# Designs tried in a protein design run: designed miniproteins, single chains, continued (2). Part 17

Each design is a single chain, and the fold is of that chain. pLDDT is the mean over its residues in the fold that is shown.

## One batch from the design tools (miniprotein)

Design m4597
Fold by ESMFold2-Fast:
Parts: sequence; C-alpha cells; structure tokens
Structure m4597 (fold): chain A 65 residues (1-65)
Amino acid sequence: SKAEIREEILRLIGEILAKIGEMFDLELKLKRGEISEEEYKKKKEELEKEIKKLLEEMDKLSKEL
C-alpha cells in the first residue's frame, strides 16, 4: 500500500480544498452583508481548526510513504 496511502492523502487534500472554498464563500457573504462580522469570525475559526486537523492527518500519512 503506498498507493492506498496516496489515495487517502488525495482525499484529505480534496477535503482541505473544500474547506478553503467554504472560507472564500464566507468572505463573499461578509462582503455582501449576508453574514455578520461575528458569525464570519466564528465560522472562519472553526474552518481553520478543521483544516489544521486535516493537514496534521495528511502529514502523518506522508511519513509512511
């Protein structure tokens, strides 16, 4: 399985990119006045925490290659 590990890393990369997309959407909503600055900050911090966790999981897997 190095191929299986690579597939899992690609899956994690996909999840990270999706979270980054959500952050971009939050910025657009804030700019359009569809969300408050407080709600933006809270959701951004939650997404950053989730991205950090995914990056740590990806780093752990990359050491098995």
Scores: mean pLDDT 87

Design m4598
Fold by ESMFold2-Fast:
Structure m4598 (fold): chain A 69 residues (1-69)
Amino acid sequence: GRAEARRLVENALRLLEQLGLISEEEARKIRELIKRGDLRTAAELVRRLAEQRGDPLTAASAEEALKLL
């Protein structure tokens, strides 16, 4: 459900930050989307950034979040 999707998006964002694959500005933008409850846009952005920057596992996690929304 929505709570599970939120958890997946938040975990995916943390992984991208830990791997250095996302800037502070990009992370801030995604956090604002999550805070507003726009989980679909947040998950799509996380998936896109993970795919572009070579993290297919985080991209797959974001895609699973989208299926729960």
Scores: mean pLDDT 86

Design m4599
Fold by ESMFold2-Fast:
Parts: structure tokens; sequence; C-alpha cells
Structure m4599 (fold): chain A 73 residues (1-73)
């Protein structure tokens, strides 16, 4: 059903938000403790992953809005 799709999408969004929050926390800890060029490279890679994860979350949130709009029909 449409309601099930909405619920599953909301659950997936919440899981992805939690994952992004943990990654942001880890990134902050790495930035505060960076000592080497290898640490800086790791930070850059994680920033790229974080940006990609945030972009994916936006796609999911747009999908949720579309599903909710369809439910209003």
Amino acid sequence: SLEEKIKKTEELIEKNKAAIEELEKYLKELEENAKTEEDELRIDVLKTILNGSKAALEILEKRLEELKKKLEE
C-alpha cells in the first residue's frame, strides 16, 4: 500500500539521518585529533562520503514528499 511505502521510506530516512550524524561525529573527532598527512587524507575522503550521503538523503526526502502528495489525492 501507499501508506506502507511512506512508513518504509520514513524509516529509511531516519536510519540514514542517524548514520550521517554518527559520521559527522566521527569526522569531528578525527579533525580534532589530526596529526599526519594520512589523517588529513582520511578526513577529505570522509567529507566526500558525508556529502554523498547527504545528497542521497535529499533524494529520499523528495521521494517521501511525492508519496505523501500521492496519498492526498
Scores: mean pLDDT 84

Design m4600
Fold by ESMFold2-Fast:
Structure m4600 (fold): chain A 79 residues (1-79)
Amino acid sequence: EAEKLLEQAIEAARAGDVKKAIELLRKAAELLKEKDPELAEELERAVRIAEKLVEAGDEELAAKVLIKAAEDALKRLKE
């Protein structure tokens, strides 16, 4: 479920598909709203930062922000 979406978001961001990574992180955040609302808010915040970076032309930095947020979330969910 959410872990799968987070893994797919990391793959998309690493492939340079930042828009797909943003969509996948939003879906993961939606699934986590009831179980871990704090984590869902953290993912939504990372998405907002990444969107601003994409608008500014910093797609590489946006990808790094999304990857870090997804990796941190996966670690939290698996532990």
Scores: mean pLDDT 85

Design m4601
Fold by ESMFold2-Fast:
Structure m4601 (fold): chain A 56 residues (1-56)
Amino acid sequence: MSGEELAREAKRLQDEAVRAAALGASEETVQRLADESRRLGEELIAAGHEDLLRAA
């Protein structure tokens, strides 16, 4: 994936986690979504695309 695609996916997963929590999803489900978002964010930072993460 491009850096922009990674940033968008990380934000999408973060938004999913917020929605899941609001809908009463399990703590495990919310944590899984948050962890996946964090992983993609760390990958983006490691690749030198911190600016794209902020822009998303």
Scores: mean pLDDT 75

Design m4602
Fold by ESMFold2-Fast:
Formats: sequence, C-alpha cells, structure tokens
Structure m4602 (fold): chain A 55 residues (1-55)
Amino acid sequence: SKLEQLEKERSDLVNEYRKKAKELFEKGDYETFKKLQEEHNKKVDEINAEIEKLK
C-alpha cells in the first residue's frame, strides 16, 4: 500500500539521518549538523503530510 511505502520511506530517512548526524556531531561540525537537522525535519513533515492525506 502507499501508506506502507511512506512509512518505510520515513523509517529509512530517520535511519540515514541518525548515521549522518552522529558522524557530524563526533566531528564537531555543528553548522552542517544544524542544516542536516532542518532538511530532515522538512522531509519528515512532507511525508507526514502525505500520510495524513491517506487517512
């Protein structure tokens, strides 16, 4: 179903974000970390909006 595809896409985004965020945080690259966080939040919000349309 499209809902299952969107939930998987959201899960995959969270996993990729966690990996990249950890690397940036360990390097002390806080500027790139903040940009990554903003981009991630926007993408998650977009997927959540699409999920809500299916309910």
Scores: mean pLDDT 84

Design m4603
Fold by ESMFold2-Fast:
Structure m4603 (fold): chain A 58 residues (1-58)
Amino acid sequence: MEEAEKYLEKGKEYLEKGDYYTAASWFGRAAQVYIDEGDLEKAREASKLAGEAIKKAQ
């Protein structure tokens, strides 16, 4: 499904804008979609991106 990829793109967009909390939110949504699809590996990758964005926000 294409929803998770769109959420990853949104996260990257907000990362470039310096809105790290919003970026982390979109990456978290992507991870949830991947979990629902059963793609645990991509879910872990999206979760790592969310964590990295949160670290930049601090």
Scores: mean pLDDT 82

Design m4605
Fold by ESMFold2-Fast:
Structure m4605 (fold): chain A 74 residues (1-74)
Amino acid sequence: LSEEERKNIVLAELERVRAEALARGASIEEIRAALYAKVDELAKKLNLSPEQVEELYAIVDHMVRALEASRARR
């Protein structure tokens, strides 16, 4: 797998986890925990570099912040 293909697979998995958690009414804390756990799982499975893991954590943090902002504007 190329680096781009690997990133696309990881992003698709994170989006799936986020969508599933949202569909079942999970809390922001539960969604954050699930996304971080998925990043850790994929980092081991795909042997991701520390730099790639840091990028994924930043993406998760951004996703969680967007959800918090969306819920706060009710």
Scores: mean pLDDT 79

Design m4606
Fold by ESMFold2-Fast:
Structure m4606 (fold): chain A 50 residues (1-50)
Amino acid sequence: SKRERVEEAVRRVRLGKPPKEHADWIARQIAEALGADYNYVLRLLKEALS
């Protein structure tokens, strides 16, 4: 459930095509909002924005 919510949030962010330099800040917002591991969210987000 939480993992699926993180993956959905990352997919939505990818659709907006933010610069990769914003990945750290965006990952912090997602991690805080969903109570998820920041490093896990950041890894997925960096892969999605590469």
Scores: mean pLDDT 82

Design m4607
Fold by ESMFold2-Fast:
Structure m4607 (fold): chain A 94 residues (1-94)
Amino acid sequence: GAAEAAERAREAGLEAMRKAEEAGLDAETASPVEAARAAAALGDAHAAAGGGLAAWALEAAGRDSGRGLTPEEMARAAGEAALAAGDDAEVGPS
């Protein structure tokens, strides 16, 4: 369900920050775009997707996806993006 997808996306976002640290970036301030790129370079498609979802969520909210995020912010953004994607066919709350 959407909640399970959101939880997996949050975990993927956290893993993207770990991959950013493996690539020599500061895991506490890496941007979603940098984290996704680092994860992709390390062959981790799941973590790369998490960073990509976080970047999408920031851009959809009118925020800079090149901005550095904490791991908590990265996880939250990725989870919110997955929930929004899961609800894409639904009318917003009335």
Scores: mean pLDDT 76

Design m4608
Fold by ESMFold2-Fast:
Structure m4608 (fold): chain A 82 residues (1-82)
Amino acid sequence: LREHEEEILRQLEEAEILLEEAVKAALEAGDVEKAIEYEEKYLRDLKELLELLKKENMSEEVIEAVEERIRKIEERIAKLKA
């Protein structure tokens, strides 16, 4: 990974920490719908980022890392909706 690609992944890690805290707080309050909304907002942002990374011809490694994050968020949303 190039330095700026590592910075993108670091920013995603920081965003995910905040997302996890927000989702946890919503679930503790009994608001599953709000927890789903937080996850879906982040999923949308990740998909937009993925399209941008592909257009900019970023490394395969960073593209795969974002695709894996998308899969994990989709799995979490599916579990919350089940």
Scores: mean pLDDT 87

Design m4609
Fold by ESMFold2-Fast:
Structure m4609 (fold): chain A 55 residues (1-55)
Amino acid sequence: DKVTEAISRIAKAVAAGNFEEAERILEEQKKTLSPEDAELLERAYRVMKRHVEEK
């Protein structure tokens, strides 16, 4: 739900090469999510960043 929407927004920023925007979205969304969802979002961001860096 909320975490899925946040992941989608971060994924779009990462795909555009805008890591500054992706990190801004991550920090903003972490403030509104539960600790579990915030951890999931942070893990998702790390995976996305690693994936684009390995290409």
Scores: mean pLDDT 78

Design m4610
Fold by ESMFold2-Fast:
Structure m4610 (fold): chain A 73 residues (1-73)
Amino acid sequence: SSIRRKAVSLVAAGDIYFIAGDYEGALELYLEALRLLPEDEFARERLLKVIEELSKTDPELAKRWRERLEELL
């Protein structure tokens, strides 16, 4: 479906941003993928992993991202 293709593309783009060190860029893309497919454990695990990495430098920003994830479910 077009929704599944969109979600897969968003995850792939998020992976590129994460590798580049753009954690917030990666988080925005993964969160959009999860909004399209809320049952996507792959996108959820990637979100949690990037939030954990972000918490090492900006724990308050990481907390705000955890809140955004919780609001989705």
Scores: mean pLDDT 85

Design m4611
Fold by ESMFold2-Fast:
Structure m4611 (fold): chain A 68 residues (1-68)
Amino acid sequence: SELVEKTAEEIKEILSKYLSDEEAEMNAGLIKRGLEQRAKTLSEEELKKLAENTKEVSEKIAEFQAAI
């Protein structure tokens, strides 16, 4: 899915602000796999909402980890 790939790239860029490039790439890759599995059962609108929520949650988690 083009949406999943674009979302994973955006998450990697967000995470790279808080994490190392290697950690950001690894985490974004795991999230991409999860979104690809969900894309098989969700509508495009549901997938877009999930992708946006996943970006928000991922950034908050990385921000908290960087603060420790």
Scores: mean pLDDT 81

Design m4612
Fold by ESMFold2-Fast:
Structure m4612 (fold): chain A 92 residues (1-92)
Amino acid sequence: NAMERLDALIERIKKEKTVTPEQRDEILALLESITDPEARYEAIARVEKVLDELPNTPEKLQLRFDLGVLALKDAIDEVLKRKGYEEKPVLP
């Protein structure tokens, strides 16, 4: 459900080369409704790729920031649950 709605929004944004405040809010709500962290991370990456092709507008920059916060929060949560650094080549 959320994935289909997100895909439709992505296609519209690609065609119109712009993001409206309503589209931003809907995208964020849809991403937050995705309970699977892997699926959410993939969805965030898809939206970010589309935004990379758009001119900088306040709406685009705000959405990009919010997407980054969601992705970072998920990454930090995963690291914290694993109690630290799982992959570091230099451990003395």
Scores: mean pLDDT 75

Design m4613
Fold by ESMFold2-Fast:
Structure m4613 (fold): chain A 61 residues (1-61)
Amino acid sequence: MPSREEQLLALRQETLREFRRRLDEIEADESLTPDEKELRKQERAAELGRELRRRRAEVDA
């Protein structure tokens, strides 16, 4: 069985992969201004922090 640390690492890597995909979607959105893209990226960074904390708590439960 993977250790708790290995499970957390795998979940972190997957979450970061999802985050990068979301950033690529924002960059590809031609309807957004540069300022709007920065705002969206900040929102995604905050979501990433919450998601990583949530997934860590799920593994610890």
Scores: mean pLDDT 78

Design m4614
Fold by ESMFold2-Fast:
Structure m4614 (fold): chain A 66 residues (1-66)
Amino acid sequence: SEEKLEEIRKLQKEIVEEASKDPRNALTPGGWRRLREAITKGMSYEELKELVEQARAEGKRLAELG
């Protein structure tokens, strides 16, 4: 629906804005791929938000490993 598309656009904009303020908050290419796949599977806004937080945490962990 149009309403769900607006929620998705808002979430994507928030991710990009957070990364622009602090690059450490950026999603990896793998994180962005997971988000796109979740969107195509029709996951809820709350589930997408949790996935983004998990992807950010994983990206930070990967940075620690070098």
Scores: mean pLDDT 76

Design m4615
Fold by ESMFold2-Fast:
Structure m4615 (fold): chain A 66 residues (1-66)
Amino acid sequence: MFTVTATFDTAEAAEKFAEIARDLGGEVELDLGTPARVIARFDSVTKAIAAALQAIGLGGTATVSG
């Protein structure tokens, strides 16, 4: 299992990323504090990398572990 941890300056970007991660088949946890954090878990490294790239595209930062 691969974990993507992404952080965003806005809750809106975090929520948008959460939707994308769920669409990719990830299990998603939202922490809408400051900064907003999203933790998404995937069964595939390819899906995790795709999710991380989407987070970066939304202006966030992302780390992949697994």
Scores: mean pLDDT 84

Design m4616
Fold by ESMFold2-Fast:
Structure m4616 (fold): chain A 74 residues (1-74)
Amino acid sequence: VEEDFRREAEQAYRDAMALADEAIKLSTDPEDIAWLERVKARAEEAYRRGDPFGVLAQLIAAAVAYTIAKRKKA
C-alpha cells in the first residue's frame, strides 16, 4: 500500500499545482497571487520531503482559493 500512498501523493501534488495556477490566472490581487505562489512552493517542498499530508493540505488550500477566485471573476 506504500506504492498507492506515493501515487496518491503525486496526483495530489499535480492537482494542487494545477488548481493554484488556475487560481492565479483568475486573480487580479497581487497579495492573492503571492499567497498562491507560496501554496505552490509549499506543495513542492512537501512532495520533495515525502510528506503526503503536507501536499494534501496545500491541495485543499489551492482548491478553496480557486473556488473563491472563480466566484470573484464571474
Scores: mean pLDDT 79

Design m4617
Fold by ESMFold2-Fast:
Structure m4617 (fold): chain A 89 residues (1-89)
Amino acid sequence: DLEEAKKYYEKGLEYLRKGKYEEAIKYFEKSIEILESLPNPEDPEVLRLIGEAYGNRAVAYLYLDKPEEAKKDWEKAREYYKKAEELEK
């Protein structure tokens, strides 16, 4: 399941680079959904990947002139990065 989430994340990045922002958002959303449903939610690797997905989805939202969605996603990304760093001592 983690590998499936990583594949969706990579597809999101691919579409983001191509300027396909709506497609990028859909793939990041699928990645986040899988990652947040994993049975070990406090794995630092998982938390960092969730942060990356939220951060890149925020970028896509900005390109679509959706600053409120982008702001919310950046706040989520920061929260997940903070959790990952705290768990690594």
Scores: mean pLDDT 84

Design m4618
Fold by ESMFold2-Fast:
Structure m4618 (fold): chain A 100 residues (1-100)
Amino acid sequence: NPEVVKEVEELLKEPDLHEALQKLSELAKSLTPEQLVELAEQLLKKDDLKHQIFAGHLLAEAGIKASGEEAERLREELLRFVKEMLPKMKELQQEIKKNL
């Protein structure tokens, strides 16, 4: 859905992360679990923290909406996301400690 992609791109320009995530949650209410996962996968193609936070939020929203086998699949994708983010968070923590 091109309109949804455009709305997410506008939300990524919002400097207030809390406000951006609230608006993202409202947008997510109108989407199916599959659409939320597809959108999250597009966001994960960029290696910046804001895109990754948005992707994680969309995967969480998809998990809340899903049931049965769909919920299990989304749980696996969320676990994979967390596993990929954990090393990046550790690197950021180490870099901060080196500069203190």
Scores: mean pLDDT 72

Design m4619
Fold by ESMFold2-Fast:
Structure m4619 (fold): chain A 72 residues (1-72)
Amino acid sequence: MKELIEAIREAVDEYLRNKSPVTLMVLGMLAAALTLELKSDEAAQIGNELVKAVSAGDRETAEKKIEELEKL
């Protein structure tokens, strides 16, 4: 779990710097992997909201969603 959260943080920072579609795809895959590990509908919802915030360039919402995932 902690390693997946750290990878998600790195992917968010990379996407917000370079806007690479590949990085956004990797972020989506990491969020899906975390959801499968946690087996939680809440994790799935937060993960989807995280990817949406990052794709919109909303760093503040993205960081808040990562904090919510860390609490699960």
Scores: mean pLDDT 81

Design m4620
Fold by ESMFold2-Fast:
Structure m4620 (fold): chain A 66 residues (1-66)
Amino acid sequence: AYAEAQALINKAMDEAAKKAGAKSATLDVKSGVITITPGEGVAKEDVVKAVADAADAVAPQVEALV
């Protein structure tokens, strides 16, 4: 379902952002807007790339749920 797809992508993006030093990242699937909460001393480019890579990695599963 759509809500399940949103939960899956948000989890992957949040985990990737935290690994890159940010506090969280969420995607609003309805608007396509990504919200990243920055961490202390984190490079913005590294967080954006990690989040984008995580979204791409789960895209086939998200497509199967929508």
Scores: mean pLDDT 69

Design m4621
Fold by ESMFold2-Fast:
Structure m4621 (fold): chain A 61 residues (1-61)
Amino acid sequence: LEEILKKIAEKLGISVEQAAALVRNYLEDPELTEALIRKYVPDPALAEEILKLLREAAEKT
C-alpha cells in the first residue's frame, strides 16, 4: 500500500498524506473520484494510470 501511495504522490506532485486522502475518497465514492480525476488530470494516459493505482490501493485496504 505505501509503495502505491508514493507512486500516486509522485505522479500527481502531491504529498503521500494527500495521496492517502485521495485513496480514502476513492473508497467512499469511487464513481465521483474517477470523474474528478478524469476532469482535473488533462492527460488521459496519466488519469488512467492514477485510476489503476487507486484501484490497486483499494484492493489492498
Scores: mean pLDDT 79

Design m4622
Fold by ESMFold2-Fast:
Structure m4622 (fold): chain A 67 residues (1-67)
Amino acid sequence: MEELAKMLSEALKAAAEGDFEKAEELLREAQRRFPEHAVIVEITRAETLEAIKNGEEISTEVKFLPE
């Protein structure tokens, strides 16, 4: 989980800086390394794309709900 969270945070930071190519690469790598958490990666990707389309501030911190 810690490694996945770091990869997702790095992808969010890249997207926030306009580096969509790096963000996509990190998200693809996360899906390859953590297929059992693919849903989390997909949600992060969808949320990031929607925020960028709306010109919103993106949180670079990844939060997981304990339950």
Scores: mean pLDDT 65

Design m4623
Fold by ESMFold2-Fast:
Structure m4623 (fold): chain A 80 residues (1-80)
Amino acid sequence: AFPSLEELEARLATMSPEEVLAYTEELYEKEKPYLTPEEAAAVEDLLAQARASTDPAALRTLALSVYAIIHTARRRREAE
């Protein structure tokens, strides 16, 4: 089952920064074939920012932004 934003926020709060990044990168790799080129480019930019971040709170915010893009893409696919 695909987690809700609230469930994901709760899950990310229990993870280390390294685990948050790894989880987000794994999610992107699984969902990448279903993203538009523009959505994929936006996720890649957010992941680059996440990899450069030294702030755990900023990293979680970036991970949630990636998830929001993926969630929107999944909802679009399910509506079609």
Scores: mean pLDDT 79

Design m4624
Fold by ESMFold2-Fast:
Structure m4624 (fold): chain A 55 residues (1-55)
Amino acid sequence: DPASNAAFEHLQRGDAALAAGNYEEAVAHYQRSVALDPGNLLARRRLAEAQAKLA
Protein backbone atom coordinates (compact mmCIF):
# COMPACT_ATOMS: atom_id res chain seq x y z
CA ASP A 1 0.00 0.00 0.00
CA PRO A 2 1.57 3.35 -1.09
CA ALA A 3 0.21 5.23 1.94
CA SER A 4 1.65 2.67 4.39
CA ASN A 5 5.00 2.80 2.57
CA ALA A 6 5.04 6.63 2.74
CA ALA A 7 4.05 6.47 6.44
CA PHE A 8 7.01 4.15 7.12
CA GLU A 9 9.39 6.50 5.27
CA HIS A 10 8.25 9.40 7.49
CA LEU A 11 8.65 7.21 10.60
CA GLN A 12 12.27 6.46 9.55
CA ARG A 13 13.01 10.15 8.87
CA GLY A 14 11.48 11.05 12.24
CA ASP A 15 13.74 8.52 13.97
CA ALA A 16 16.80 9.98 12.19
CA ALA A 17 15.83 13.54 13.21
CA LEU A 18 15.24 12.42 16.81
CA ALA A 19 18.70 10.77 16.91
CA ALA A 20 20.24 14.02 15.62
CA GLY A 21 18.48 16.08 18.33
CA ASN A 22 16.20 17.81 15.81
CA TYR A 23 13.03 17.38 17.87
CA GLU A 24 10.77 19.77 15.88
CA GLU A 25 11.71 17.97 12.64
CA ALA A 26 11.10 14.58 14.31
CA VAL A 27 7.61 15.70 15.45
CA ALA A 28 6.78 16.93 11.91
CA HIS A 29 7.77 13.58 10.34
CA TYR A 30 5.91 11.54 12.99
CA GLN A 31 2.78 13.69 12.51
CA ARG A 32 2.86 12.92 8.77
CA SER A 33 3.39 9.20 9.47
CA VAL A 34 0.34 9.13 11.81
CA ALA A 35 -1.76 11.09 9.27
CA LEU A 36 -0.90 8.57 6.51
CA ASP A 37 -1.42 5.47 8.71
CA PRO A 38 -3.55 6.32 11.81
CA GLY A 39 -3.67 2.65 12.88
CA ASN A 40 0.10 2.49 13.39
CA LEU A 41 0.48 2.49 17.19
CA LEU A 42 4.29 2.64 16.96
CA ALA A 43 4.16 5.92 14.99
CA ARG A 44 1.66 7.37 17.51
CA ARG A 45 3.91 6.38 20.42
CA ARG A 46 6.98 7.88 18.67
CA LEU A 47 5.07 11.13 18.12
CA ALA A 48 4.14 11.37 21.82
CA GLU A 49 7.76 10.68 22.86
CA ALA A 50 9.14 13.32 20.46
CA GLN A 51 6.58 15.89 21.67
CA ALA A 52 7.67 15.19 25.28
CA LYS A 53 11.25 16.14 24.27
CA LEU A 54 9.98 19.63 23.36
CA ALA A 55 8.07 20.08 26.65
Scores: mean pLDDT 85

Design m4625
Fold by ESMFold2-Fast:
Structure m4625 (fold): chain A 106 residues (1-106)
Amino acid sequence: MEEAQRAIEAIEKGDLEGAFRELVRALKQRPALSKETIEALKKVVDKVIEKTGKPEIARELYDLIAEHLQKEPAPLTPLDRAVLEAVAKIAEYLGDKEFAEKLRSL
């Protein structure tokens, strides 16, 4: 939870690379993620690459998503919701308010 909150704080300061670094830290502490969280992370990574043209910013997160796709999905937990809120804040920063609102409705 603390790492997800740090990701939110980073993106609120306009630090996209810092936000992704803190998301990676949050995810490394999770043995499994919900299907909804994995799909949200994939979509935000694609959005960042589209907006920045820099796949290297999201590379470690892409690798981590690929690892979690090989595991059985977990049910949606409060820790997943913290990660989803961090992803929603990144989506808002990138101008995708509809995606952010969809994540908050999970």
Scores: mean pLDDT 78

Design m4626
Fold by ESMFold2-Fast:
Structure m4626 (fold): chain A 62 residues (1-62)
Amino acid sequence: SREEIRELILKKAKEEGIELSEEDVERAVDLALSLHKRGILSEELAARFAYMIVKLDLEYRK
């Protein structure tokens, strides 16, 4: 589950040409697991949503 979510996040970042640090990847994985664990979202949607949040946060941190 955790590794599958990590792979989905990394795949999405690669597709969009976004470079994520290991810290940012782990933040996105933790967020996605939180959403999926409580039955709120599927793994794929949780990974996509978490990636979007981390990407936006990075944009605002400059």
Scores: mean pLDDT 76

Design m4627
Fold by ESMFold2-Fast:
Structure m4627 (fold): chain A 86 residues (1-86)
Amino acid sequence: DLISQAGQLLAQGKYEEAIKLLEEELAKNPNNAGAWTLLGQAYMELKKYEEAIEYYEKALAIDPNNEIARKNLAEAYKKLGEYEKA
């Protein structure tokens, strides 16, 4: 499935390819919390923490119980120097 494909691209360090795939999915299905979560992970790997935060927040707006998105959001805030806000 698309989530597995994007996850494999991220694991291979193919962040821009993963981002393209995820953005194409989200243009068609913006309620895909898993796709928002993986997009956040891609931006974390690129060290674009502010963008990663935005995407994790979108994932959590759709699925508030997404443990991966919650943990990664906390890490993104920590990397950005805003640990206490996480």
Scores: mean pLDDT 84

Design m4628
Fold by ESMFold2-Fast:
Structure m4628 (fold): chain A 84 residues (1-84)
Amino acid sequence: AAKALIASLDAAIALAPNSATAYLNRGQAYDALGNYSKAIADYDKAIALDPNNATAYLNRGKAYDNLGNAAKATADYQKAAALS
């Protein structure tokens, strides 16, 4: 399921490379697969395209926690809370 979703999102991003939502969705799919590094890269892109996206910061924070980066996770959680 997640692999098929990622393939669909890869195609969507190729057609619309400025879609913050497509990057956020692919990041969430990578999180579901445990690929936190790829998830963070997609969340970085989603945030660059939409810097007010609280969900992208929250999800990136969780990915940083899973990688053991508590400082970056805390910063993202604080940013998500400020945007909520």
Scores: mean pLDDT 86

Design m4629
Fold by ESMFold2-Fast:
Structure m4629 (fold): chain A 115 residues (1-115)
Amino acid sequence: MEERIERLRREYEALARELVRRGLYQGASAEALTALREKLRAAGLEDLEAPGDIVDAAAITGDYSLLLLWKNIPEEKRYEILVEYHRRLLAGEPPEAAARALAERLKKEYEEVKK
């Protein structure tokens, strides 16, 4: 498991570099990020930490619950989700569609962990 997590982390980082090189790494807008921060503050969750891709997905979808779900997903599954997100972007999927797919995958993995 440890070696698999390290491999997935390296793949995630390699895919991120390729996305930057191709000009395909688009984050959430400033307005979407501001709206997300205001929702988190209103909920008393302003100190929640997550990788930039999860924060961007939460902002794009308008669903801050993704930040809560992220912390409850096993580390190996978290990197699998991040790698899939980068692969979808590299395949030319629109950021909004890729973010929704990430959100759906995150919710599905959380339900599997809860069982």
Scores: mean pLDDT 82

Design m4630
Fold by ESMFold2-Fast:
Structure m4630 (fold): chain A 79 residues (1-79)
Amino acid sequence: GPSMEKFLEELRKKLEEIAKKVETEPEEKVREEFEKFLKELEELLEKLKPYLPEEVFEKIKKIVEEGRELLEKLIEEKK
């Protein structure tokens, strides 16, 4: 529903925001912030697992993978 689409959009924006910090902050610090966020997300998803459709978990997984790819691309572009 609309609330879930909003959550997925906010998740994507948050991961992009963290990844873009590589432009101004050290790579190690950005990687630590990104992994900390993903750990908090994983803990939240484990609690929500009985209440969420499988389709939502697949969408979240794809957004996380896209966020990781963006981070690695931005890091390589800095070299």
Scores: mean pLDDT 83

Design m4631
Fold by ESMFold2-Fast:
Structure m4631 (fold): chain A 62 residues (1-62)
Amino acid sequence: TVTLSERAQLSEELAAPVVKEIKALQDKLAADKSLSEEQKFEEINRANRRGAEEVRKRLAEL
């Protein structure tokens, strides 16, 4: 059984690579001249939602 404290720490550790991927996506989108600022914002929001779901899924597997 994972304690609340352990779960919080694991959530941070699992989120770290997701945050890194989102930053890479932000850099890629910033360089993309074919997308509007609104479209870039939606892509980042979509990536954040997917990342949150991935972290939740991995925590549920514990």
Scores: mean pLDDT 75

Design m4632
Fold by ESMFold2-Fast:
Structure m4632 (fold): chain A 65 residues (1-65)
Amino acid sequence: MIEELEKQLEEVEREIKELEEEIKKAGELTPEQLERMIELGVKEVELAVKLVVEKKELRKKLEEL
């Protein structure tokens, strides 16, 4: 499941970079682009937190071996 979280995080980071490039090409930030940027930022934080928690749980299980 950690691998899936890492892939999802990479996907979100890619989407953020694509959106950033689109904004740069357009020369203007639309309300839709701003909302999308915020949504992606929230999702990135959520996935990063989940990944940290999963890695800590895995570490704890290894220590209990």
Scores: mean pLDDT 79

Design m4633
Fold by ESMFold2-Fast:
Order: structure tokens, then C-alpha cells, then sequence
Structure m4633 (fold): chain A 65 residues (1-65)
């Protein structure tokens, strides 16, 4: 099963920091950065990837780091 981490952040800097943490914790995962997205929008996108593609999806909110 393909592993994906969706990162939501309000800035490029926050997205890069969150992506680095995601890569450290999940080295085999594909990191998808979503700038300017709300946590709700990111959750909906993650659920769509899980449902439509069958991916193992995790969420990281760059605002909470």
C-alpha cells in the first residue's frame, strides 16, 4: 500500500518544516504539501486519496508544529 503524508500549512516555511518532520518519521512516504489549505480541506483531500486510490494517508498540520 502506498504511503502518503499530506502537509497543510499557511506558509512555505511551515510547509517545509512539516515536510522535513514527515520525511523523518515516514521515510518511505510521498509528501504532498498544500499551502493555504485549511486543516478541514486537507482532511477531505486525504480521505479522497484513501478512498479513491487506496493509499495509507497521514496528515500533518504545519500550524501545530
Amino acid sequence: MKKVVVVSADSEEAAEKAAKIAKEKFPDAEIIKKLGWSLEEAKEFAEELRKEKGYDVRLLDGRAL
Scores: mean pLDDT 78

